# Ledger of designs, part 72: designed miniproteins, single chains, continued (3)

Each design is a single chain, and the fold is of that chain. pLDDT is the mean over its residues in the fold that is shown.

## One batch from the design tools (miniprotein)

Design m10648
Fold by ESMFold2-Fast:
Structure m10648 (fold): chain A 62 residues (1-62)
Amino acid sequence: SVEEAKEELEKLTKELLEKHKDDPEAQKRIKSAYESAIKAIEENPEAAELYLKLYKKDVSKV
């Protein structure tokens, strides 16, 4: 499940970066959210699904 959460996170991040390829500010926000989520999952893998959910909520505002 941790690996699946990381794969989903990476896939969503790539899709969002492509969608906002001409928006440097949006890309910066997306990359920051991705880095925060990955670090959180690495520090607490048991909560990977929660961090994925929080990431999805965060990037939905972009």
Scores: mean pLDDT 83

Design m10649
Fold by ESMFold2-Fast:
Structure m10649 (fold): chain A 106 residues (1-106)
Amino acid sequence: SMSIEEILEKAFEAIAQEDYDKAFELIKEAAELILSNQDSFSKEQILELLDAAGAVIQGFIDRKDFKKAQELIELLKELASKSKDEEIKQRINNLIAAAQKKLAEG
């Protein structure tokens, strides 16, 4: 498996190419690593994952792929529920709220 740094680099490259499906698979891989051992990852690495997730949710909403946007929101809910850092929980919950507001608008 890839390192978190390599996964994040590839995720941002996929986002730059508007390949949101590839970016979502990479985000899922990174999220599984974080869920397995949060203490192995810096706060900065987790925040970079959240930035990538926000961009991918926006990309899915823009192309009206509401089902995939919702799947990524559910992954973020799992990350928030298992996070040990209150600031990270707040950042995730804010991201979810913003995404859900956009989904409700169509």
Scores: mean pLDDT 86

Design m10650
Fold by ESMFold2-Fast:
Structure m10650 (fold): chain A 40 residues (1-40)
Amino acid sequence: EEFQKLIDEIEKSNPLRKKYRERFKKLAEEGQKLIEEVEK
C-alpha cells in the first residue's frame, strides 16, 4: 500500500513526521473505509 511506504519514509526522513502522522491517520482511515467498500 502506498500509504504505508509514504508513512515509513516520512517518519525516517522528515522531522515533521508528527504533523504528517496525524494527517495521514485521518486520511488513511477515510481511505481505508473507501477501499473496504471496493474490496467487498
Scores: mean pLDDT 70

Design m10651
Fold by ESMFold2-Fast:
Structure m10651 (fold): chain A 61 residues (1-61)
Amino acid sequence: SEEEKKKIEEEIKKLEEEAREYEEKAKEALEKGDREEASRLVAKAVGYRIRAIGLRVDLEL
């Protein structure tokens, strides 16, 4: 249904926003020279990106 599609689209948007926030935090960590923290934050961002891609694929099936 259109309402179910909208809910999935909202979840995708939330996941992409979370990924973007972690990407920005990773950039800040790199600027401070904290490579270990930056790597941890990048891993979190990648996780959110992968989940969002999965939902997009399911939505388009």
Scores: mean pLDDT 87

Design m10652
Fold by ESMFold2-Fast:
Structure m10652 (fold): chain A 63 residues (1-63)
Amino acid sequence: SLETEIAEALALMYLGLADVFERRGDKETALEYYRKALELLRSHPGADPELIAEVEKRIKELE
């Protein structure tokens, strides 16, 4: 649905920010943005389960 597509687009923006902060060594801020992306994706049942799994894996690796 359009709502799911918008949610995924916003989640990708958060993932981009998370990547920037991770590459700068700011793991705490990166984790905050990864968690925001994950919450957004999980709140939309039509979101890509592979994308959700990738974000969950990245969060675990960074903790």
Scores: mean pLDDT 83

Design m10653
Fold by ESMFold2-Fast:
Structure m10653 (fold): chain A 58 residues (1-58)
Amino acid sequence: MEIEKIVREIADELGAPEEVRDQAIEYLKRAKETNPALVETPEQLRELARRIVRLLSH
């Protein structure tokens, strides 16, 4: 799944623990179901994933 792939890449870049990565994946899956426009392109998905991972990490 594209979401899992992108979130794993971003979590690795940011040094986030596995728990944060998994929470970010769940958040983005729900965001896509609720408002697909937020994750319409891979670039938008990467930007949102980076924000969520950072938020959950701190």
Scores: mean pLDDT 78

Design m10654
Fold by ESMFold2-Fast:
Structure m10654 (fold): chain A 60 residues (1-60)
Amino acid sequence: EIVLPPGPPRSAAEAYLTKGRLAFARGDYEAAVAYFREALALDPDYEEARAGLAEAEAAL
């Protein structure tokens, strides 16, 4: 465990962002929302995941 510097697990958040984008592209908006939520749980300031979540929710 890295005590310093404090940083979000960006690579894991990116993996979830990718899964969310793939689900969104397939029209599976519920799955896209779930994946974007996971990305934001790992990095709450991840703007791309937040934007993707908003688009997926709007498409729901």
Scores: mean pLDDT 76

Design m10655
Fold by ESMFold2-Fast:
Structure m10655 (fold): chain A 82 residues (1-82)
Amino acid sequence: SMDEAEETLSRSAVIAVEEATLNKDKKKIEEELEKVREALKQLSRTGQEQALEGAKDAKETHPEAGEVIEKIIEIIEEVLKE
């Protein structure tokens, strides 16, 4: 369901951010970013646009995770082009 996709998106994005800032496990970051991509594909276009706005806001609140948040923004922009 879209509700489950939104929950998965939020959870996987948080784990990717935490992994990038704490352990820097590239494989785990890539696995969680793939879950973000798949969850985004299950959202409505409005939901995808809201996720983009949320990711931009997150970059301001978590500047130390800016690189991984930029990757999330790129994934959202790619999905929006589909």
Scores: mean pLDDT 82

Design m10656
Fold by ESMFold2-Fast:
Structure m10656 (fold): chain A 79 residues (1-79)
Amino acid sequence: MDEALRLRDQGEKAFEQGDYQKALELYQQAAKLAEKAGDNRTLAGSLEGAAKAAEKLGDKEKAKEYQEKSQQYLSQSPP
């Protein structure tokens, strides 16, 4: 199984449990692995998750940064 996808799924579970710090860390790890693998879709999804976690933590500037990067990578992954 793709390690980046696995970490993203773990991040989603942490987010659902209200552990936003853990979710952010897991999404950041997933994004790094997806970037190394050239998986722009998983990278974009992981960055979107990181943006949501950062927003819950009150870091609106970091949330915006992750959201903008997510949109950038989505445009690099044509259907």
Scores: mean pLDDT 80

Design m10657
Fold by ESMFold2-Fast:
Structure m10657 (fold): chain A 60 residues (1-60)
Amino acid sequence: MLTPEQIRAAAESIAEHFGKPELVDEIARALAESNEKAGGDTVQAAHDAVRKARELAEKA
């Protein structure tokens, strides 16, 4: 199960990769929501968050 610190670090890494640091909070929320919904399946949570992050980056 991802800790809040790990979720934040992952969100920062993803936002940096897309060159959109303003998306950190949105990506962190998506990661936290996916982690909760997946019942601690960190791989599934990460996969869903990456998809959401790409969608947000394309929208911006």
Scores: mean pLDDT 71

Design m10658
Fold by ESMFold2-Fast:
Structure m10658 (fold): chain A 59 residues (1-59)
Amino acid sequence: SMKEQQDLEEIQQAQAEAGKKTNAEIPVREGDTEGAAKVVQTSTKAGEEKEKEIEEKKK
């Protein structure tokens, strides 16, 4: 349904926002594989938290 697509877009936006914020606070340098992994993990976690918030609002 369209609502599920909108929810997915919100999750993706939250991931992008978290990634930008984390990269600004922890600038990833060339060869910093751990820093790059942290940015990705933080973005993924933000998306999961946003998904849970959307589900909570449906309760």
Scores: mean pLDDT 69

Design m10659
Fold by ESMFold2-Fast:
Structure m10659 (fold): chain A 64 residues (1-64)
Amino acid sequence: GAPLTPEQGRALAAALQEAFPELSDDQVDAAVTALNLGLSAAEVAQATGVPAEAIAALMEEFGV
């Protein structure tokens, strides 16, 4: 899809923190940045430690 808008990026960051409260702000920012660069769910999962299935579900929810 198209790159995330700043508002979509913030919404995705909030959703990640709510689903995975153990993630640091830096990890959440890294995940949003990676998704905006067009990295796959598997690549984002590897960078953040979040399960790839959860990242894929969030990507579908936000239309990315």
Scores: mean pLDDT 75

Design m10660
Fold by ESMFold2-Fast:
Structure m10660 (fold): chain A 74 residues (1-74)
Amino acid sequence: MSEEEELKRVEELEKKLTSPDPQVRIDAVRELGRLAREGSPEVREKAIEMLKKATQDPDPAVREEAKRELAKIV
């Protein structure tokens, strides 16, 4: 995808992190983790920021998934 498309994808995932369904938020966290590792520098920075927000999620499963994804970033 182009960098512009990846940036729009991060924005879509940020919206999904506000979903009332914890499974939707977990899926968004996993996709943000992929973008944080594979995206362009700006995409990676935004994805990491969103993952850090997800570590404060009210659901413990969402928090643990975000921590796991952050641990994979070099």
Scores: mean pLDDT 84

Design m10661
Fold by ESMFold2-Fast:
Structure m10661 (fold): chain A 72 residues (1-72)
Amino acid sequence: KELEEKGLEYMKNRDYEKAAKYFTQAAEKHEKEGNLKEAAIFYMQASLAYRKAGDTEKAEEFAKKAIELLKK
């Protein structure tokens, strides 16, 4: 919850690199707990944040990870 709130706060402030890191941490926590749908949502939010930051490679990596989790 805290990681999600921080991610959204940094998105609002246009600090996309920090937003992406917090969304990634939220996604990893959910994935570790077996909450794959929630993890996919946060990986997609991290992907969006990396895209806004200009990090196309990481945006693509996290988008693919989200899609793979949704297939399970």
Scores: mean pLDDT 84

Design m10662
Fold by ESMFold2-Fast:
Structure m10662 (fold): chain A 52 residues (1-52)
Amino acid sequence: SSAVERIKRLAEEAIKGTPLEAEIYIGMIHIISSIYKLHDEAEEAIKKIREA
């Protein structure tokens, strides 16, 4: 879905930025996952950001 693609793009942008910027992207991922019920995709994206 387009929401899954957006979560993936936000994770890619978070990894390219500063640690502080990554927290903002994680917040956006949480909001999208809450609206679209994409909790597993959000957890995987956040894990990828934290491992970067």
Scores: mean pLDDT 84

Design m10663
Fold by ESMFold2-Fast:
Structure m10663 (fold): chain A 91 residues (1-91)
Amino acid sequence: KEEELKKKALEYINQALDALSAGDYDTAIENLKKALEYFSKVKGSEDNIRLIKSAIENAEKAKASTDPFDAEVYRAVAILTLSVIIVTEKN
């Protein structure tokens, strides 16, 4: 069950990465919230939960930014943060 929950969380993280790369912050945030829901049910996911929350915050800041440069910086930080989860979890 936990292995399946972790797999679902990672699927949502990959969907969020695709959305962030496309500049679709609403879709990215919704997928990250789904990933957070699944990881919250998996023991030992404290670091992944922290990283997802950070990525949500940065995606929200990117969406709210009126300066294109600031939006790109926040988007890049969100992508890099999620990439750490993918690399360390190696689904």
Scores: mean pLDDT 87

Design m10664
Fold by ESMFold2-Fast:
Structure m10664 (fold): chain A 96 residues (1-96)
Amino acid sequence: AAELAREAVRLAGEAVSRLDKRYPRDKEVLELTVAVTLEIMGVSLALRTNDEEALREEAERLAELAEELARKARELGDEETAELFEEAARLAREAA
């Protein structure tokens, strides 16, 4: 679970960085990347504190937001970033 959560955080962070660089003025992208960044912090905190309940809850939220960002990236024509978010969501769900 912890290894899957760490990899999900890494992939989501990389995908966020790519999307922010390409679409720095898209309001929906800005709102969704802020939300996913907060969940990345939540998963990281749960991992540092060994809180298994918090890890499940935060990983589930990370998965949901990553799936939403994958759809948004695909809508913008960024297939590579969408695939990174989809893989992050898959790993986060397995960690939960």
Scores: mean pLDDT 84

Design m10665
Fold by ESMFold2-Fast:
Structure m10665 (fold): chain A 88 residues (1-88)
Amino acid sequence: EEVEKRKEQLEADLKQVEADIAETRRILSDPEALEKRLQWLLEQLKERGLTYDLTPEQMRERAEVVLFTVLGLNEAAKAFIEWQLEKL
């Protein structure tokens, strides 16, 4: 009973994480979408006071690091969910 519910939840979580990874990869492969996402991240970093002493190039680099970090975290989450499903 609980094993079946946990498996269904993990399968739903896996689909969501795969969708999030696919969307991030789509953004990374589309120069126009990437530029829009980097600009949005840059504005978020400025609002949080994380870019006040940086050049435009350094600000862009920080926004890119955030984007790649989010992708890496989602890929790690996918691997963990897949591992849990294999153990059921």
Scores: mean pLDDT 77

Design m10666
Fold by ESMFold2-Fast:
Structure m10666 (fold): chain A 75 residues (1-75)
Amino acid sequence: SYALELARRLLEEGRRLYERGEYEKAASLLDGAIKLAREHPELQAEALRLRAEVLEKLGKLEEAKKYREKAEELE
């Protein structure tokens, strides 16, 4: 699936941006990965967990908790 391949690439690039401390850019790519991985629960869960990590780095702890809970529902 083109959507699955693109979701995986967005997740990989989002992770690289996260590791470099570019949290707002990482968030944008991960939001795209989450949306494209809607039919792929394992990939969507991974993207949701990393998105929660980004939110924690931005100090948005309540929002991060919601993303972690959504990821746990998929695993």
Scores: mean pLDDT 89

Design m10667
Fold by ESMFold2-Fast:
Structure m10667 (fold): chain A 65 residues (1-65)
Amino acid sequence: MEERIRELIEREVERLAEEFGLTDEQRARVRAALETAVRVNGLESEEDIRRVARVIARALAGRPA
């Protein structure tokens, strides 16, 4: 994974963890799911990564561990 994309993922995961009050496990799951989405779907733009990250975080925050 490109370093720039990895930094984007880390920043978005941190921001969303603060916004949604994610546990360490939920934060790790958001990161893993987002990394998979980037690899499988070839997400290229910062805006797309941010949008997908929020969707994943919202879904995981609404489900028990």
Scores: mean pLDDT 76

Design m10668
Fold by ESMFold2-Fast:
Order: C-alpha cells, then sequence, then structure tokens
Structure m10668 (fold): chain A 98 residues (1-98)
C-alpha cells in the first residue's frame, strides 16, 4: 500500500527531526534513543521501536522529567498512528501509566 509507505516515511522524517531538536538542546541520550526508534520504524520493526521509546521515557522519568516523558510518548503515538494504530495505543497507555 503506497499510502502506508508514505505515512511511514512521514513518521520517520518527523522523528528524525525530533531527534535533531534534542541533539541541538544538548540532550544527546534522548536524541540517540529517538534516532534508534526512527530506524526501527523505517525497518518495520514496530515492537523494537516501542522498546526504544519506552527506554527513553524511563530514562526521562528517572531524571525527574516525567512530563517530558509523557509528551515524548504521546508525540510518538501521534506520529505512528497512521502507520500502526496498535503501537500508537500502546504508547499512549504507557504515557498514562507514568
Amino acid sequence: NAQLAFDRDVAVAFLEMLAGIYKSEGDLETAEGVRKAAESLAAGNYEEAFDYVKEIADELKKRGEVEEARSLLRTFADAVAPVNPELAEKLRAYADEL
């Protein structure tokens, strides 16, 4: 499906841009995690993408940045919803549990 491929490319491009923003702000750890999640999405490895996003969110929570962790999970969910609605729901559920 050409639309699904397009939606994946858009999601990946958006997440790569987000990783660039974190890198420019000096948060290299979050930037690298977002980049890895984007690479997993580009490869169609949705479960692996979730694991990377969860790892970033858990690290942000550990640093006391709980609201940033929720925002990141919800932003990822919105980006991937057209590609994988199940992954989006899983990300939103995890954000609500933080």
Scores: mean pLDDT 84

Design m10669
Fold by ESMFold2-Fast:
Structure m10669 (fold): chain A 89 residues (1-89)
Amino acid sequence: MIEEAKALTPEQAREYLPEAERAAASADPNLRLQGLIALGGAYYALGDYESAIEYLEKAKELARESGTELGKKLAKELEEFIEYVKKEK
């Protein structure tokens, strides 16, 4: 999930934006989490770092809200991705 989001090219990001937006709007929390991560990665690939950080922060909150050990690990990985994006500004 996060490694795929980081590896998007700008061309791939443009193709995937509509699907990522659909997933982020899902009633399924797991699909919504995946969609928010995908939006963060796509906007990062497009050079829109402000939007990338916004969506990654939302994904981090949702991951923490899960209360699971996997959710805690994912939230940490998302925090690292957010800091990485901030260094690109």
Scores: mean pLDDT 78

Design m10670
Fold by ESMFold2-Fast:
Structure m10670 (fold): chain A 63 residues (1-63)
Amino acid sequence: GEALLKEINELGREIRKLVEKDPSLEPLAEEAERRAVRHYVRGDLEGAKRVLEETLKRMKELL
């Protein structure tokens, strides 16, 4: 629903903020965004959110 889309958009913004701080994270962000889009086009919004959450967590661990 709308709430889940807002969460997905917020996760994407947070990932992009980390890339702005450390451009070496760009390949991880791009791969996660491609995977999230594949889930989204299949109607799997929960899968899209999970991919972005896992990537954000991994990126924070690398900082």
Scores: mean pLDDT 85

Design m10671
Fold by ESMFold2-Fast:
Structure m10671 (fold): chain A 64 residues (1-64)
Amino acid sequence: MTANDYLEKAKEALARGDGQAAVEAFKEAIKLDPNNKEAYKLLADIAERSFDTEKAEEYRKKAN
């Protein structure tokens, strides 16, 4: 799979409310494309909703 394939899977998982599958797919996307700001922004949002503020701030730094 390409980074874009994982990004699409992650967005589909988010649409279904499957945050765990979304996080796994976004992590694979950034592993293949470390400059994918969209993946970092969405990971930051998920981390914020899971009350992991430290990870949320870390992902926001990568996204901006």
Scores: mean pLDDT 79

Design m10672
Fold by ESMFold2-Fast:
Structure m10672 (fold): chain A 74 residues (1-74)
Amino acid sequence: SPLDEFKENLKTLVESLTESGRLPEEEGKRFIELIENNASIEEIKKFLKEIAEKYPELRSIFEDAIKALDEVEK
């Protein structure tokens, strides 16, 4: 499904950002746990917004992810 594809793409993105040191491992682990535990779309969006606010250098990346998630939920 588009949602499952989004979740896999988001995991790949988070792993890449964590491996490159752009996102702390603790934050990346929280993202992966949310996705793997079937967190609600609202919970995923909330976390994306919190990370975008906390890490301004990653804001555009995570804002794009929020927009993609909004399109999947239509």
Scores: mean pLDDT 81

Design m10673
Fold by ESMFold2-Fast:
Formats: structure tokens, C-alpha cells, sequence
Structure m10673 (fold): chain A 81 residues (1-81)
């Protein structure tokens, strides 16, 4: 079925986007770790950590949305089979 193949292609695109988000989250977590190790009591570092933590929260939210989309597409494929 061309419809099933099209849905599978959409799932693969979403999986690629999730992987890119996971890589970005990992980079931000590594930055937070470095800032905490260098000077945990520096107010500028504390502000930067909060900004990075907020960015991680936004990216985790986007990841959850994309995972939800994959779940809907997988259920749609199962109904067509």
C-alpha cells in the first residue's frame, strides 16, 4: 500500500528529528556539567545553567510531541494492515 509506505517515510523523518533533538540535549547537559564543575557559586554561571535547563525543557517537550506523532502514525498503519 502506497499509504502505508508514505506513513513509514513520515515516521522515519520524525525519528531523525528526535535523534537531532537528543544530540542537542546531550550537548546542553554537557555544558551544564562543565559550568557546575568550574564555579557553581558564580551568579553568571547560575543564570547560564538556568537558561540551558529551560532550553532542555523546551527540547524535551518537542521530543515528546514528535514521539506522540509517531505513536499516532503507527496506530494508523496498524488499522490499514
Amino acid sequence: SSEIEELKEEIEKLKKRIKELEERIKELEEEIKKLKEEDPNNPENQKKIKELELEIQILEGLKALLEGMIGFLEKKIKKLE
Scores: mean pLDDT 89

Design m10675
Fold by ESMFold2-Fast:
Structure m10675 (fold): chain A 65 residues (1-65)
Amino acid sequence: MTKDVKRAEMLAKRLAEMGHEEAAEKLVATARELAEAGASSEEIADALTKLAKELGVSEAVEEAI
């Protein structure tokens, strides 16, 4: 498992504890798909940031990190 996927899983655990379980699952799935495709850490971080905005959980993500 890449370091980026582990960070996404830790973030997802916090989001799930805050009641954003569906958003947490989508963020982890996206991080894993991008890592398997060979995306860079920056590309994964950018994609997760955009997804968090689309799901309306950007504030929860900022509180979790």
Scores: mean pLDDT 77

Design m10676
Fold by ESMFold2-Fast:
Order: structure tokens, then C-alpha cells, then sequence
Structure m10676 (fold): chain A 64 residues (1-64)
């Protein structure tokens, strides 16, 4: 479920729950570039943002 993906992303990345939820939502919709840009706007580097988004994709696949 998306809720499990959000909780695990928060635990693994340290993101605020609201941000993790938006990243998971965007990743589920295939909107990866928007998720990366959101994270970059919050001070994450492009490399860090890509790693977080890839983590969200993996978690969605595991809990789908």
C-alpha cells in the first residue's frame, strides 16, 4: 500500500511525512522529474533527490 511506502520512506530518508507522501504520490504517477524538483527546492542535491525517488519507486513495487 502507498501508506507503507510513505512510512518506510520516512524511516529510511528522514523526510517529513508530508514531503514523503508527495514524493510517493508523484512516483506512483510516473512524475519522477517533478518529485526530483520538489526535493531540490527543499535543499536536496540532484543526486540525493534521485536516490530518494528511486527508493520511493522500489517501496511502491514492494507494497503494491
Amino acid sequence: TEELAVKYLVANSGLPEEVARKVVELAKEGRFEEAIELLKSLGYSEEEAEKIVNGAVQLLELFS
Scores: mean pLDDT 84

Design m10677
Fold by ESMFold2-Fast:
Structure m10677 (fold): chain A 114 residues (1-114)
Amino acid sequence: AAEEAKKAAEEAKEAAKKAAEKGGENSKPAAEAAAKAAKAAGKAAEAAGTEKAGKAAKEGAEAGKGAAEKAAEAGENTRESVVGATAAAIAAIGGATGAGLEGGEKAWEAAKEA
């Protein structure tokens, strides 16, 4: 489960980088990738077995996924929605791994760099 959350964060970073490089042409694919990352992080959080942490992380991941999907469907600039979905996925990763803020911050810094 923790491995899935980590992989999801890496995919979100890659998608954000592509969105930044093409100046919006990759916004929709980036939002879709972020939504998948948020969903995977939510499942990993649930599998971690801590009811309170898993519930909060799963809810955050689902919210990020929904926001990214709606932005992609609207056809508007979805770059900002990718950032939102990535933040939700990072929150879910922190909950799932029990690693706390340190692990989550590394994933967020990677997404910010892209």
Scores: mean pLDDT 51

Design m10678
Fold by ESMFold2-Fast:
Structure m10678 (fold): chain A 85 residues (1-85)
Amino acid sequence: SRLEEVVNEQAARLDAQPRPLLRVRLRLEAVSPAGERTRIEVEARAGGPTREAALEAIAEALNEIAAVLEEEGLRYTMSLTLEEV
């Protein structure tokens, strides 16, 4: 699905950053307007020159995921955990 593609793309983008600082675990359950259910669990490491940069990268990834959720009219629940690497 497009949602799964975007989640995996964003996780890969985070993992590609140098200097991993934070481990991110995302659990997402989504329901389409047609009642189709999707469950996604993904882990990535977020890095950058600073912790602030790593957090901003995570926020940007979440914004991209949220855009797809809105575009496809999905109802969802999201759980996010952050840990130091």
Scores: mean pLDDT 85

Design m10679
Fold by ESMFold2-Fast:
Structure m10679 (fold): chain A 97 residues (1-97)
Amino acid sequence: KMPTFEEIKKDLQKLLTIKSMEELEELSKTSPVLRFLYDPSLSLDTLKAVAQRILTLTKEEIREKSVDELASLFEDLLSPERAREIATYLQVAVGSE
């Protein structure tokens, strides 16, 4: 089942406290959110920066923005394709509650 936006924020807060990619890999085994975000081609600092930006968003902002507008929030951290995947994931989560 798709996680709620509150569940996403809770798992992202956990991501901000981890100290290694190995810890992220272990947490991804029990967190669908962290499993979706896990990307071994990216640094842990980049993944934490992505998490921090998502944590500044409200459900209303996610509903009101287009996928392209949401993806633009990550364009300095992620490829355009990956940014759109994350934007879509957030919109589906908010739409599914």
Scores: mean pLDDT 84

Design m10680
Fold by ESMFold2-Fast:
Parts: sequence; C-alpha cells; structure tokens
Structure m10680 (fold): chain A 98 residues (1-98)
Amino acid sequence: SLEEDILRGVADITLAVGITAAESRGDKENAELLRKIADLVEKIKSPEAQFLVARAALAYLEGNRDEATKLLNEAKKKYPSEKDIIDEIQKLLDGIKV
C-alpha cells in the first residue's frame, strides 16, 4: 500500500541520513554499525516494524535510549515474527557511541 511504501521509504532515508552524518564527522565506528543495521532493517518484512526500528536508531543517535527501547519493544510486540532480527539490531544499536 502507499502507507507501507511511505513507512519503508522514511526508514531508508532515516538510516541513510544517520550514516552520512556519522561519516561527515569522521565517526567510522558508528557509520559501520549503522550500515550493518540498515542491511538488517531491509530484511524486516513488516514496513511498520522497519519504520519503528529506524526511529529507534535515530533515538539512539540522539542519546534517547529509553525512547529507543520503547520503540523496539513496540515493534517486537506488534510483529513477534520479527523478534529475532530486531534483537540482532538492538545488539548493534547498543554499540553506538554518542
């Protein structure tokens, strides 16, 4: 649907902007982690789950880890089939330094 395409597109743009921002600061470690996260987000089947996870990544970059945890838990609750991939992404997000 158009809504699902918009959610996926916003997720992709959010992660691309995060990667570019990290690279522009010379933050190679965070840029590499974000690229791995983006690759895993592309494997998520549910567009809303992709969007929630991308928002969580943005929250991590802003230092809002509590908000990020809420978004990841919401995604896992709404889409239990995506839990394993979201847990893998959460492990990578815990490695982000801000």
Scores: mean pLDDT 85

Design m10681
Fold by ESMFold2-Fast:
Structure m10681 (fold): chain A 67 residues (1-67)
Amino acid sequence: MSAAQVRARAAAMAEVPGLSEEQRARLREIAASDASAEELLKRLQELGKTFSDEQLRGASAAAAAVG
């Protein structure tokens, strides 16, 4: 997966309803980051640990829609 693809997924996830403002801000930070794909995925995984089951379903669906 490319860094651009990880950023696109993070941007899509940030638009999911039911996220806190803090979670959305962190997703937007990942989407705007110039870090490597590996580092961006690591940040997404750590952020995902803070998500509820419902938030994880919404975020996963949004990411899948991007590819």
Scores: mean pLDDT 82

Design m10682
Fold by ESMFold2-Fast:
Structure m10682 (fold): chain A 80 residues (1-80)
Amino acid sequence: MEELKKEVKEELIKLGVPEADAELIAQTAASAAKNPSLSVEQFKNLVKSGLISLGVDEETAEKAAEVAAKKVEEAKKKAA
């Protein structure tokens, strides 16, 4: 899970997400990967909406949500 947090944070920062917001999303991604009831699609929608609410541009929020969701999907597959 520490690996997931690091990967998500670094990828989001590369997309232009502020470091504090990227860290928050990385923590949320680690929690989502542990939650079998939360789908990858639900997580993607939550990240996009959350980033837009924090003032991140819609295009950047969409790309960040896709990257974070992909990392959560990979982590869920490895945890099975």
Scores: mean pLDDT 80

Design m10683
Fold by ESMFold2-Fast:
Structure m10683 (fold): chain A 63 residues (1-63)
Amino acid sequence: SELEKAFKRFDKDGDGKISREEFTEFLSSQGYSKEEIDEMWNFVDDGDGYIDFEEFKKLLEKF
């Protein structure tokens, strides 16, 4: 699916979680500003420092 392909683009180490560093590096490479990246991260992050597949799906439904 497109969601699984998108998740894999962020999850560079394949551990099933997107770290803050992976998230920031990918979106910065796509031309997103720091403010936009921080907004997207804070929308889905529950404070554990990772985004799982369910949170990622929620992010893509919003943005």
Scores: mean pLDDT 75

Design m10684
Fold by ESMFold2-Fast:
Structure m10684 (fold): chain A 85 residues (1-85)
Amino acid sequence: LSEELQLEVEKSMVLIIASIIKTYSEDKEKGEEMVKLIEEAISLAKTVEEARKLRKVVLEAMKLVDEGKYEEALELLKKAVEELK
């Protein structure tokens, strides 16, 4: 895969995980906020390495959501956005 294609693949995987987070979030407002943060992080990721790191963070956020830990998930995602700026 070209680096550009690999970057798009990684970003697509992150979007799929965001959709899962939104679907399984019992708190709809927090689910929407998480999706917005993930979309911002995707727009900021410029390299395959950044996108892969973001995918790992978003997977961790998904696990926190499954555990009902919405505030921890939101804080994790906010930190990911700040690290990409």
Scores: mean pLDDT 85

